# Designed miniproteins, single chains, continued (4), part 56

Each design is a single chain, and the fold is of that chain. pLDDT is the mean over its residues in the fold that is shown.

## One batch from the design tools (miniprotein)

Design m13935
Fold by ESMFold2-Fast:
Structure m13935 (fold): chain A 70 residues (1-70)
Amino acid sequence: SKEKALKAHQEAVREAQKYLEELLKKYPGAEVKTEVKATEKELVITIEVGDEKVTVTADLETGKVTVERK
């Protein structure tokens, strides 16, 4: 469903922004690395700040969004 894909995409971007803000507060002055991989099936946003990595994955077919922290 196009509607499920759009909602999952929006949720993944919102979650990624939330974690980026959290990490910027925790690691002031640290280098920020972000990577976005987008396909018709999946959106993956990886955020690395200081010694922490957050990966947000949206399944655009199911609408499921998952977050993995290191």
Scores: mean pLDDT 84

Design m13936
Fold by ESMFold2-Fast:
Formats: C-alpha cells, structure tokens, sequence
Structure m13936 (fold): chain A 100 residues (1-100)
C-alpha cells in the first residue's frame, strides 16, 4: 500500500535533508527533519514544488510549537485528501451509516 509514494518520499527526504541542514544550521535537527519530511511527502503525493517548498520553509522559520503542529496537520490533510486516505474511524462510521 502506497509503497511507490513512500519510496519516492524517502528518496526526496535523503536528498533534501542535507540541503536544509546546510542552509539552516541554527535550526534544531528535529525541526529540519520535519520540514524535509513535509517537503518530500508533498512532492511524492504530486503537489507542486512551490507549495512543498513554502510549507517546508514555514516549518523551518516557525518557533512556536503549536504553530508547527498546525503546519504539520495541514500537510497531513493535503496528502490524505490527494491520496484518498480516510482520516479516522469516525469517517468510516459515517460512511457505513450512509450506506444503510
């Protein structure tokens, strides 16, 4: 399931992680990793490079943890919508009730 997208995202992550580390040496490594993951997953899901870069740079520049979580949540939502992934068991329950 999604093996081709996961492989592509991993390849992009390995390529972009060292680039972001070099460009943003003062940013904590964990935040650099989150930005590189967001960038790679968005590109692997078929989003435009401009959008992927804007989301990654927003994560790299954000210092408030709550805002970083909101940015990560937006990235996850965009990828889930693009790939047609169900968000939760609540969505599955609503779908089952609608099919009664």
Amino acid sequence: MFEEIEKKALELFKEKLPVFKEKYPEVPEERIRLAAEAYSVLLAAGFEEKLAREKAEAILKETEFEKILLLLGEVQRLVAERLGIPISGEEALEKNLAQL
Scores: mean pLDDT 75

Design m13937
Fold by ESMFold2-Fast:
Structure m13937 (fold): chain A 86 residues (1-86)
Amino acid sequence: MEEARERFLAHHGEPPPEAQELIERAVRLGAEADKLLEEALRNKDKERMKRALAAIAHVMGALVHLMITSDVERAERYLRLAEEEL
């Protein structure tokens, strides 16, 4: 989690304060989704695997909208969708 955040900051510089909370939430949800995906793969749980992948996709969507459009409202919407999958 912390390493992923550090790598993001190294690549994109310091994010605006308004985006920092959303980036931290995205990093946390991404870590939770990755853990769920690992557990689902070990247990051959196709439904949990689909949910984990959907959550990862939503986290990526949030980060893309924050980086490209600075659309905080859309990023927040993507993070809510990720939380619903987890």
Scores: mean pLDDT 76

Design m13938
Fold by ESMFold2-Fast:
Formats: structure tokens, C-alpha cells, sequence
Structure m13938 (fold): chain A 85 residues (1-85)
């Protein structure tokens, strides 16, 4: 249902916000960190969110079309968060 899709999307966005804020604080406290290490941390954040997306979609029995819409919105949201880091 649309309600289940919205619930999954909101949970993924909330987790992405938490992970992005933690990463932002870590980068501020560790200014000597290499660009390569920063990119690895961003990739790990994205992989964590993708793993949770796959899990929640399967758990809620969401249709492939709903999964695709969630994936698109999450990818766009993560790109926005990464630009702020």
C-alpha cells in the first residue's frame, strides 16, 4: 500500500540523516582525513541505507514498482546529503 511505501521511505530518510550528521561531525573532528577515506565513508553510508532498503522492502512485501520509486527517491536524497558534506 502507499502507506507502507511512505513508512519505508521516511525510515530510510531518517537513518540517512543520522548517518550523514555523524559523518559530518567526524569529518569536522578529523580534518586530516584523506579524500579517499572520505569517499569510502560515503560509500559505506550509501551501502548501509541500501541494505536496509532491501530488507524493509522484502519484509513489507512491497511491489517492484514501489521498490523502484523508493530506490530513486533515496538515491536523490543521499546525493543531496553528500553535497552538504
Amino acid sequence: SGAAQKEVLEKLKEKADILAELLKRYLKENPEISEEEIEEMKKNMKNTIKGELDYLVKKKGLAPEAQKEIEKEVEEYLEKLEKEL
Scores: mean pLDDT 87

Design m13939
Fold by ESMFold2-Fast:
Formats: structure tokens, C-alpha cells, sequence
Structure m13939 (fold): chain A 95 residues (1-95)
């Protein structure tokens, strides 16, 4: 179903752009010990919320198109990888 697949791609791209902004904010916050806890944690929480929304969208999309669901799940996995990278950067900066 081409329509559902294109909608999934559009949604995934929109959320990935949003997450890239949170990644930048988190990295800026990590660079300063005063902002590292409050602002970096806020950015990580926002990224986790976006990943959760994509997972829910994927579950709904799967009923009509497994291909669309896979696109959304891959985007959620990419966000998870970014969360892991930023979390590791934060942990290293605390040393």
C-alpha cells in the first residue's frame, strides 16, 4: 500500500528532524556541568517520547502495512541509538 508507506516515511522524517534538534540541545547541555543534569535529561526525555510515538504508530500501521510499520520501527530504533550515544556522552562528561 504505497499511500501508507509514503505517510510512514513522511512521519519518520518529521520525527527524526525533531530528534536531531534535541540531540544538539543535549550536547550543548552536556558541555556545561551546570546544565548537564537538567537540560540534557529534558532533551533525552523528549527523544524517548518521540520514539514511543513512533512505536505506537508502527503498531497501528502494521494492521494495514507491515512495510510502513517497519519504516516507523527503524526510525524508532535510530532514535534509540541516538539516545544511547547522548547518554554515553553525558556519562563520560561526568568523569
Amino acid sequence: MEEIVEEAKSRANEYLKKVDEYVQKAREAIADPETRVEEANKALLEMAKVAGELIRDAEEAYKQSPEAAEILRKAANTIGEKIDEVSLEKARADR
Scores: mean pLDDT 83

Design m13940
Fold by ESMFold2-Fast:
Structure m13940 (fold): chain A 69 residues (1-69)
Amino acid sequence: TTLEGLDLETLARNIERLTGVDAEEVRRLLEEHRDESGRAAAEALSRKFGIPLDVVERAFVQAHLETTS
């Protein structure tokens, strides 16, 4: 699944809340990976910011639930 359909601002704020990484920096990386799979974007975030992949995946799940409701 691509990042299409996710609110990237909500996702960036969720990651900031969980990790302390700046939401604006997270959002820029998400925009750069917008056309890629959610897995590829999660791996890019983990590599760039040193965030455990499981934490990123949790933030994606929460953002998906918030976007769908």
Scores: mean pLDDT 74

Design m13941
Fold by ESMFold2-Fast:
Structure m13941 (fold): chain A 123 residues (1-123)
Amino acid sequence: MERPSLEHRKKVLTEVVEKKLGIYPLIDAGLVATRAEIEEAKDLVVIDTRPLEEFEKGVPIPGVKNIALPPPLEETLPKVLPQIPKDATILVHSSGGAGHAIEAALMLMEEGFEDVRILPFEL
């Protein structure tokens, strides 16, 4: 299946945040990472929006590049941006639901990253 356009994916993420919708619209838009996609991806980067204390206890996916992006996202994102290759597959992780992960994904898409997905689990 062809993925929806970047603009359509940004619209779905925005609607999920604004309307407090569940995870199903994200799955339908191809915005949720699967285990198979993770295992096949080259140049994978994980953006971890959990508090630094949780990141220090363990990264979401061992063996790939994991970058901490603790809230407030608007203050930490500019420091993190130079560390992310433009052609990377980016997985955004959060604890306690998708809120910070969705916000970070939208911010990354606005910065010109095209392959941004939500990571709903740890490996």
Scores: mean pLDDT 73

Design m13942
Fold by ESMFold2-Fast:
Structure m13942 (fold): chain A 67 residues (1-67)
Amino acid sequence: MKVSDEEVEIAFVEMLYGIGKFYIDKGDLEAAKETIELLKRIAETSKSPKVRKVANDAIKELEKLLE
């Protein structure tokens, strides 16, 4: 079984979203912002439109939780 690069990137975005949400819940705003920065890098550098969409959706949700 060969996992596609796109599936690996999506799984990584989902993991970062969970980590970012955990840091926001914990009150670690610096770590939460760093996680959002990593998601922004993925959204900007990924060649997959699907990965970019998932990353941007994650960023939007985390930024909403920070407000």
Scores: mean pLDDT 82

Design m13943
Fold by ESMFold2-Fast:
Structure m13943 (fold): chain A 79 residues (1-79)
Amino acid sequence: SEEELRKKIEQELLQKYVEMGEKLAEAIKRNMSNEEIEKLSVAEMEKIKQWLEEQARKAEEAGNYKLADELRKKLEMMK
């Protein structure tokens, strides 16, 4: 169902944020510079945004236009 797909995408999105947080924590433990940590943060966020855009595209291709619109609105809020 559309609701099950939405819940799955939300769970995967949360997991991606957890993985990003773990990478940033590891960078801090390895005493990376603030500039390197910032670049890593931007790169990891961009990967999440690209994944979310891909999910929106797949939803649209499946004819689930409402879910695609909801996901694109989430992308706009990630600024």
Scores: mean pLDDT 86

Design m13944
Fold by ESMFold2-Fast:
Structure m13944 (fold): chain A 81 residues (1-81)
Amino acid sequence: TDAQQVQAFFDQMQAHDQWTTDQLIAMVNQLTVITDAQLAAIRNQFNRYDQVTTQQAMDIINRHAPAVRALMGQIVGQQAD
């Protein structure tokens, strides 16, 4: 499901504190809940950096992909402690 896809993505993002732009673009390209226009906007933001923190990457993705933001909010709420 879309929620399972976003959960798997979120778990992968939490595996590292920093990511290269190429790694992030490859991961975001796996998400079917993001439109091509949203993917282009996210890639353009990542291309401004050689490397970003996990927090910066998530902030960019959540800003440009509201479907991902909504699903991540549910996942984080369930994992919040």
Scores: mean pLDDT 75

Design m13945
Fold by ESMFold2-Fast:
Structure m13945 (fold): chain A 72 residues (1-72)
Amino acid sequence: SEEEEFQTLQELVGELQAAVAQFLAGRLSLDEVVARVEALKERARQELSPELAAAFEKELDAVVAELKRLAA
């Protein structure tokens, strides 16, 4: 259902925020964050509508690009 999809999206966003926070705290490497992001993309493709999955993947790509810029 649409309600279940929004709940799943909220969980995925929470996991992304946790991974970013752990990276900024020095608890995760950039490679480990990228691996978690790829797992989140796979989960989004399986559990969300195509529109929500595409929007979430776009946000994931933007976050990874920014973290790579900060790490360089």
Scores: mean pLDDT 86

Design m13946
Fold by ESMFold2-Fast:
Structure m13946 (fold): chain A 64 residues (1-64)
Amino acid sequence: GLDELLAEASRIGGVAPENIRAAVVTLLESGVFSEADIVQLLQREAGLPEALARRLVAAVREEL
C-alpha cells in the first residue's frame, strides 16, 4: 500500500514519509509535471529505483 511505499522511499532517500508524500502531491497538483517527469525527479534527487518511484507516484495519484 501507499504507507509501505512511503516507508521504503523514506529509508532510501533519508526524508520523512510525510514530506515525500507532500512533495509528490505538490508536483502532481502543479499541472506542470507528468507522472513520468515526477518518477525521473525521484530517481535523480532522492535516489529511488525506477520501479519504486513509478509505484509511489501511482499510489499517491490514487489517493487524490
Scores: mean pLDDT 87

Design m13947
Fold by ESMFold2-Fast:
Structure m13947 (fold): chain A 74 residues (1-74)
Amino acid sequence: SAADLIAQIHALLDSGLPPDEVVQQTAALLQAAGVPRPHTARIAGLVRDALEAKTPEERAAYVAKIEALIREAF
């Protein structure tokens, strides 16, 4: 479900893994869930942006965009 996928991506963002591994694992989860490649690429980019965010507010804004795109794909 969209909610389960969102929860898994939140866990990856909070995992402390290197950014490239978080992005790779996010792309793998999205592909396994059947999300189209254009949506997968955009969401992976937003995950990178969230990890590079300098404030909690900036991070939350990117996370909200990720959630919206996942819900659109389902």
Scores: mean pLDDT 85

Design m13948
Fold by ESMFold2-Fast:
Structure m13948 (fold): chain A 80 residues (1-80)
Amino acid sequence: LTEEQKLKIGLSDILEAIDKVEKKYNVKFNSEQREELIKETIKRLKLPDESLINESELEEEVKEIVEETVEKIAIEKFGL
């Protein structure tokens, strides 16, 4: 991810990625699990705090990276 792409990734994009992972694995994360996925995704992708309030449309490639990151975290932490 470029620094410009990281600035465009908002909280809404992470939440959308979580919803896609839930559908893919036929699971429903509780509030605590969703919070952990959000925090860990921000940490792993090195997202700047100021970007999280943005609702920019992301490129498909960037959306895939966010989804893959969320999926990997869910597998590692929740045993998907």
Scores: mean pLDDT 79

Design m13949
Fold by ESMFold2-Fast:
Structure m13949 (fold): chain A 90 residues (1-90)
Amino acid sequence: SAAMAEQIRRDIRYTTAVNRALLALREAFKKKNPEDIVKATQEATKLMAEMVKNPEEAGDKMIELAKKYLSDEAAEAVREATRAILERQK
């Protein structure tokens, strides 16, 4: 069905975006303090839980955390992951 095909496309986008974010985290790990990476990941996880209530605000905060602790490339990966997660929750 068309609905099933769209769900599969959303799942692929979700998996791809999340994997890109994980790769960006892995690259940042080589250059950044491990404690900062763990802290950024914990804060991002908390914001993901809050995204159901305030999706735009939580998404913006996740991007800011990635810029602060990681890199602009990681921030873009987080932006795409946030978008894909919101699409999947529909």
Scores: mean pLDDT 67

Design m13950
Fold by ESMFold2-Fast:
Structure m13950 (fold): chain A 74 residues (1-74)
Amino acid sequence: MEEFIEELKKRLEEFYDQLVALAKASPEDRIAARFLLDIARVHFTKLAEKIGPEIVELVKKMFDEAEARIDALE
């Protein structure tokens, strides 16, 4: 379980870093990055619900933090 959580966190952080980089490129790309984040959030939350409540909480927290990073670029 611990190894799975660490790998999941690493992969999600890599994804968020790519979205933040996209959001920094232009205002249009920032809109696209936010849209992609929202789509990914829905799908990852549904996946997490099949694994367990601890993973649901982790995924929601990580997506909330990623959203705040993109919104801070305004």
Scores: mean pLDDT 81

Design m13951
Fold by ESMFold2-Fast:
Structure m13951 (fold): chain A 57 residues (1-57)
Amino acid sequence: GAEAGKKALEGAKKAETPTQASAAAFEARNIVETSKDKEAIEYAKEALKEAEKKGAA
């Protein structure tokens, strides 16, 4: 559901290190690839952008 994407976005926003940001990016990519929920995918895309700003690979 959308909650998984929202949690990924929250994790990305709370990330203080590139390692934490990379973990959030990994979760977000998994949601984009496996979810059928459009809202979850949109939140996961936002999480990826946030994580990339914080140095995620």
Scores: mean pLDDT 79

Design m13952
Fold by ESMFold2-Fast:
Structure m13952 (fold): chain A 81 residues (1-81)
Amino acid sequence: SMLNDVIAMGLQDLIDEIEQNYPDATETIAKLREILALAQAGAPVEEILARVRELAETAPSELKDLVERLVEAIERLAAEV
């Protein structure tokens, strides 16, 4: 869906940002790539959002704000549909 495509773009942008600035965050990058694959496969937005929220809670402190920014972006997109 168009919504899943926009979410996938946001996930890819975050992955690229983390790979450039925090290359040692391999577990967080791997989890984001798993969520990206779900978004690309057309998983429900509620499932994608739940996984990103879980990642925001478990991510290293330096990455929590970045992951939470993605949570907020997905929540805004979901509220408009």
Scores: mean pLDDT 85

Design m13953
Fold by ESMFold2-Fast:
Structure m13953 (fold): chain A 83 residues (1-83)
Amino acid sequence: SEAERYRELARRFEELLEELERLTGVENLPWSHPEVQAIAAELVELARELGLDVTELPVGHQGLLELRERALRAAREGIEAAE
């Protein structure tokens, strides 16, 4: 169902964001690191799937928190519209 699709997109977005925060915050990898860039690209693609107008990830913790809130809101609205 469309609602299940939005739940899956939200789940995957949060999983990838947690991995990004682990790589940059715990392992202290630079933003330019290939693994960090690959996850950043996937997060941008998921945000676009949720209908957000984004071309690249914001650099920095606050920007990522704001993107997370926008993505989760878009998913919630998609679920509500489908149910």
Scores: mean pLDDT 81

Design m13954
Fold by ESMFold2-Fast:
Structure m13954 (fold): chain A 62 residues (1-62)
Amino acid sequence: ALAVGDVVTVTAPYTATEPYELALAAGQTVTVLAVLDADTVVVQSLSTGAVGVVPASYLAPV
């Protein structure tokens, strides 16, 4: 399960479909800023500093 403050790896590329979503490449590392529900989280990219919403299923805890 993902929690606020977790540093996690993106497991598959995600394309943003909404303006509040964050596009991610597989292998990127992100910090979880908020957990909205079981399948939806707000993250910040450690490489770009960008913040957005992504599906939790695209992330793996490390």
Scores: mean pLDDT 78

Design m13955
Fold by ESMFold2-Fast:
Structure m13955 (fold): chain A 77 residues (1-77)
Amino acid sequence: SKDLEEGEQNWQKSIERARKLKEDGEKRLTEEAEKASPDQAEIIRARREKAVELSDKWIKAAEDAKKLGIKVNTEKD
């Protein structure tokens, strides 16, 4: 199973990809807000902040899993 691989390199690649997607997503939403009407810009900014928060939460969880060497029972159900 891919999720049972304990390679630090594998975790690092996933984390780096998540960081890149976060940066790209934040940039795209920022540009979208700049092009939007004032009311739509507020909504887009709120969505951007939430997307960044969720990305940071996932990255932190992945960093924690990397430090713990990943548990065998990672399956949610």
Scores: mean pLDDT 74

Design m13956
Fold by ESMFold2-Fast:
Structure m13956 (fold): chain A 94 residues (1-94)
Amino acid sequence: SAELRREILSAIRFLEYLISIEENEKAKEVLREAKERLQEALDNEASADEVIEILEETKKRVEEVLGDSKLGKGLIALLDSFIERFREIKEKEE
């Protein structure tokens, strides 16, 4: 779908921005992994469910790498915002 593709691209671009300003190397690695998985999802015409799964796994990875840090909490909140957007798309398109 055009809306799903547009939203994945938006998320990728936002992650690229975060990577460009991030000083924490572990956080940067997690963000790069997430961006690469979203790019593969875009290229393979993945479903909204598959994109949500990637983002949920990324949240878990953030918790494992950054723990209960302020940075970790901030990244989880941003990922939750992406997940809600993809859930809205799923509800419109399923």
Scores: mean pLDDT 86

Design m13957
Fold by ESMFold2-Fast:
Structure m13957 (fold): chain A 84 residues (1-84)
Amino acid sequence: SMKEEIERLIEEVLEHLGLARRAIAAGDKALAQEHLEKAEKARDEARKLLENSDLPASVKQEYLLALERADQLIEQLRAQLAAL
């Protein structure tokens, strides 16, 4: 279902953000960049599916909040990567 696809993409975003954070901690700029790019692609796809979905408003709001939090983490990790 579209709900399961959105949830899978949000999980993919969080997985790649975790891997990017670990790469930054290890000083691996190339690996951190790769995982941040993958997180951004999954985020963009999740957002597109969400806007085209007929999910209840409350569920959409929860997913939008999760994606907004992911955006904040992406910004933080990008700043950390730039300082490496």
Scores: mean pLDDT 90

Design m13958
Fold by ESMFold2-Fast:
Structure m13958 (fold): chain A 97 residues (1-97)
Amino acid sequence: MFIDEKVAKEFLDKLKLSEKDKKEVLEELKKRDYSVLPLLTEEEAKKLGISERALIVINALRLLELGVPVSKIAELLGISRSTASRMKKIYEEVSGK
């Protein structure tokens, strides 16, 4: 996993994801080496049975770990800048970055 499991769990808890979505995100993060693989695509998420919300969260965590700016995260994931900013704030609180 490209991120510490405790940091990932705390991030998901602060985002107030359902227990099902948290489990799907954590299991997917453990199955793939995101250091050598691109971001999870919508087509890959559908094939893996991952929800759209879990897909967005997995990709957001990867981009935050890479230090990608909030504006670019919002653009790449098709989410609002306010949502991306909230995710970054939570990530900084749980990771100490």
Scores: mean pLDDT 75

Design m13959
Fold by ESMFold2-Fast:
Structure m13959 (fold): chain A 113 residues (1-113)
Amino acid sequence: SSEEEKIKELEKKIEELTKIIEEISELIENKAPREEIKEKLKKAIEKGEEVLKKLKELLPEATEVIEELEKAIEKAKEILNDENATYEEILKVAQELLLKAQDALDYVQEKKR
């Protein structure tokens, strides 16, 4: 049951990450201030790090999936710290982070069948 609870926590964190990415998309569409969009990217990165932590707790042997999610987090951090990052670059790294987090969930669900 502890393992099932951790999988549910991972699912919930990915749902929360999805919502943050949707909020980033809406802020960009509404031409919101860059500072506000970057604040949401920061929250997406924090949620991605929470997903990574749960993935490592559930399947520490998932080396490829772990590495891909770590790379997506690092790319998002680079864009967050880039004063010249475009709105399109912010959205791209946020979407890539979500895709790698979803890949991690799919892998966990397959291995824990």
Scores: mean pLDDT 88

Design m13960
Fold by ESMFold2-Fast:
Structure m13960 (fold): chain A 81 residues (1-81)
Amino acid sequence: DENKATIRAKALAAGASEEDISILDKYTYTPEEFAQVITAIENGQLDDLIKRIRTANKLYADGIQTTVERDAVRKAFIDEA
């Protein structure tokens, strides 16, 4: 996926670890989510983004996470209160 490759390349350039990249690589992004991830990396907010995703992941069991993780990631990117 070209979008995932772009996120990986930008995250690595920003100093992301292999663990951080694996968290980002876990998701399939909508165009809106992709734009938010790129903006966060370019603005130096990668650490905050990874922290939000990790927190969301800790709340749910692996067997039901596909939809739940997608919704949690969307909320993390959009910051909907």
Scores: mean pLDDT 65

Design m13961
Fold by ESMFold2-Fast:
Structure m13961 (fold): chain A 68 residues (1-68)
Amino acid sequence: MLEEEVKKALSPLVPDEVAEDAARAVAAAKSIMEGVQAARDTLRKAGVSLETIQAAVKAVRETLKKLA
């Protein structure tokens, strides 16, 4: 499931609760770009650092491309 794969990719970078919220937002998106944006917005709202957001967005993009 897309949500589970995104959560797994994010779990090393952010707390589990934040990873779950971001994964849920990504799973609701209709495109890779929307998914990446949803992850970025969710992590920013959660107060995650810019460096961690950049790493997390890269992981989400790679995961979405692999599953597409």
Scores: mean pLDDT 81

Design m13962
Fold by ESMFold2-Fast:
Structure m13962 (fold): chain A 90 residues (1-90)
Amino acid sequence: SRARMEEQLKKFEENEELLTEEQKEELELLRNDPEAYFEKVREKILKETNLSEEEVEAYAEAYTRMAVEGLSAEEAEALLQERLKRIAEE
């Protein structure tokens, strides 16, 4: 919901000093246009990695959840690795 997203954005704003400059820019994009943020992350991963579409979606989801749900980079990486493992096994 919008209220939940706004709550998570406020949590990120409170910890803004702990974010990198790139993460701050991406947070601003997420705040103004979350659809464009998701597409930007997806395209960046596609261009920088030679991954399958399923793997790219897994990366994009992990980064989006990090931004929206306030997961740490380590927590997002753990979720990403688990999903990539499942994709590789199937």
Scores: mean pLDDT 66

Design m13963
Fold by ESMFold2-Fast:
Structure m13963 (fold): chain A 95 residues (1-95)
Amino acid sequence: SSKLEQAELILGETLIKLQGLLEIYTETNPDLAAKVNKILSKYLPGILQASEDGDLERLLSLVSQLIDELKKEAPEATEVIDVLEESLKRLREVS
């Protein structure tokens, strides 16, 4: 597969994991779920567009910015942050 196909697979797997974690947060900590959803809503449209455009540099930049904002505004979302950090590492390896 191309680097773009590998990046799309990594992003797809990441989004599935994030959906599962947000479902858990909605049941166990709805205030944290709301904070995480607000931050994701800010970055996800740009991340999805960068993936569609094959702009790996922009994809990496936006994922990095998302992680930084989550660490600042919702540091309790450790599982979400860990999933995104692992995804960023994997995306850098295929770039």
Scores: mean pLDDT 89

Design m13964
Fold by ESMFold2-Fast:
Structure m13964 (fold): chain A 104 residues (1-104)
Amino acid sequence: EEIRIVEHISKDKEDVIVMSREELERRLREGAARREALLAGLRQQKVAMLGGTPEAVRRVEEELEISRKVALILQLSAMTAEEQSVSLSLEELEEKLEEIIEKG
C-alpha cells in the first residue's frame, strides 16, 4: 500500500510524494533519531548554562519531555483526526504513532 504525502512548496504549488508504508516508517525512525541527538545537544548546552547542578538537569529533562509529548500529540491528532490524551506517556504516544503507520 502506497502513502501519498503532499508538500506545500508555496501557496500555489504543491508536490506529491508517493512512498511505501515501510519507507515512511524508516524515514520517521531516522527523523526521530536525529531529533533525539539534537535534543541531547540542547539539553547539555542548557544544563551547562544553568551551572550543571542536578536540579538544572532535572528541570531541563522535564521541559524536553513536555516538549516531545506536545509535538507527538499534535502529530497524532493531525494524522488520526482524533484528540490525543495529555495523560499518555511519551513512550505510549510513540507506540501509538508506530501502530497507526503499521496498520495504515
Scores: mean pLDDT 61

Design m13965
Fold by ESMFold2-Fast:
Structure m13965 (fold): chain A 79 residues (1-79)
Amino acid sequence: MPTDREGGLAAAREGGRLIAEGRELLANGGDAAVGTGLILRGIGLALEGQLALVKNGGDAAEARRAAEEAGGVAPSGPL
């Protein structure tokens, strides 16, 4: 069974990746609804990952770094 830390890091990485994909889609003039949806889903996943890590006494900066590595985007910036 995945640990809370492992799940938190995975969620943060997936969140960052989705945010990056959504931003690229919007920047390229693609489907605005799809791009915005990807960004919002990615933000939610990245925040869930950070929350999972801090609940286990983890480092929120570690989760943020994992999300940034995956997508190159900080998870706490609203549109």
Scores: mean pLDDT 70

Design m13966
Fold by ESMFold2-Fast:
Structure m13966 (fold): chain A 61 residues (1-61)
Amino acid sequence: GPPRVLSPEEIAQVIADLFPVKPKTREEAYAMAKTFVETFLANPTEELIEAVAEELWKLWG
């Protein structure tokens, strides 16, 4: 089966822990999520990136 990936909330927390930089805008949160997901996950999806960006924005907001 496909490899089990972290939840969007867990990925957002990992991003915040490794790169403790508050996004200034929702677009910056999306860019941070996209960069991380595309760099560290083999099969990133737009839905996952958007979910991670939303959780990252909530985490720092």
Scores: mean pLDDT 78

Design m13967
Fold by ESMFold2-Fast:
Structure m13967 (fold): chain A 75 residues (1-75)
Amino acid sequence: NELDSALLAFLLSLNNDQVAQVAGLLNLSAAADQSTLFAALKQKNKEELIDFFNQLVELGLVTVEERDRLVALLE
């Protein structure tokens, strides 16, 4: 679906340092790969995903506009 495609595209765009930052946000090992991060995101409810997207803005990994697009996909 559109959300899954957007999440995978985002995760695949990350370098190794950024993958480790995202793993930290999800309370996962810094050795977690993109597939592990994606699986963890699929277990999150809408409220948890919105919080996650807000934290991505704070880390500079996405813009406010990109965050708003991701949130819209939760509808």
Scores: mean pLDDT 84

Design m13968
Fold by ESMFold2-Fast:
Structure m13968 (fold): chain A 70 residues (1-70)
Amino acid sequence: MAAEKAEEEKKIQEILLKAIEEGKFTPEAIEAAKKLLDEEGKDKKYYDHLEALVKNQEGDTDKELSKYAG
């Protein structure tokens, strides 16, 4: 259901924005993550990683998103 997914994406986006403001992400990883989130469907893995970001309170988010930057 699209509405359910959209709401989840919003929460993930808010977390990403907060992490960006705190300087927890590399600029490249941030750019890659935003592109994938905006496109939705380029890589299914981004859903898994963003979902893990929300669920994992202490994950290696920088490392996960950096994979999309390279």
Scores: mean pLDDT 54

Design m13969
Fold by ESMFold2-Fast:
Structure m13969 (fold): chain A 82 residues (1-82)
Amino acid sequence: MSIELFSTSAADLAQLELMAQGFRQISQETDPETIQQLLQQLLAQLKKESAKAMVQKMMTMTPAQMKAVSTEYAAFIDEELS
């Protein structure tokens, strides 16, 4: 699967920050239903089709996989924004 990292534009940075915050929040949750709700909320806030596709793909995973992937992506995005 091709993961396209957003280029450094104000709009792309805003999307990355939304994703980082959403994934960080999901990584701290233990309740499967809450994890699903947070992913759904994140999906509703995203405007980039590639970002939406990524979150939609994550929503087909188990809650444990969603949390693991969210933790990994949050850390990755936080490092890129630092």
Scores: mean pLDDT 74

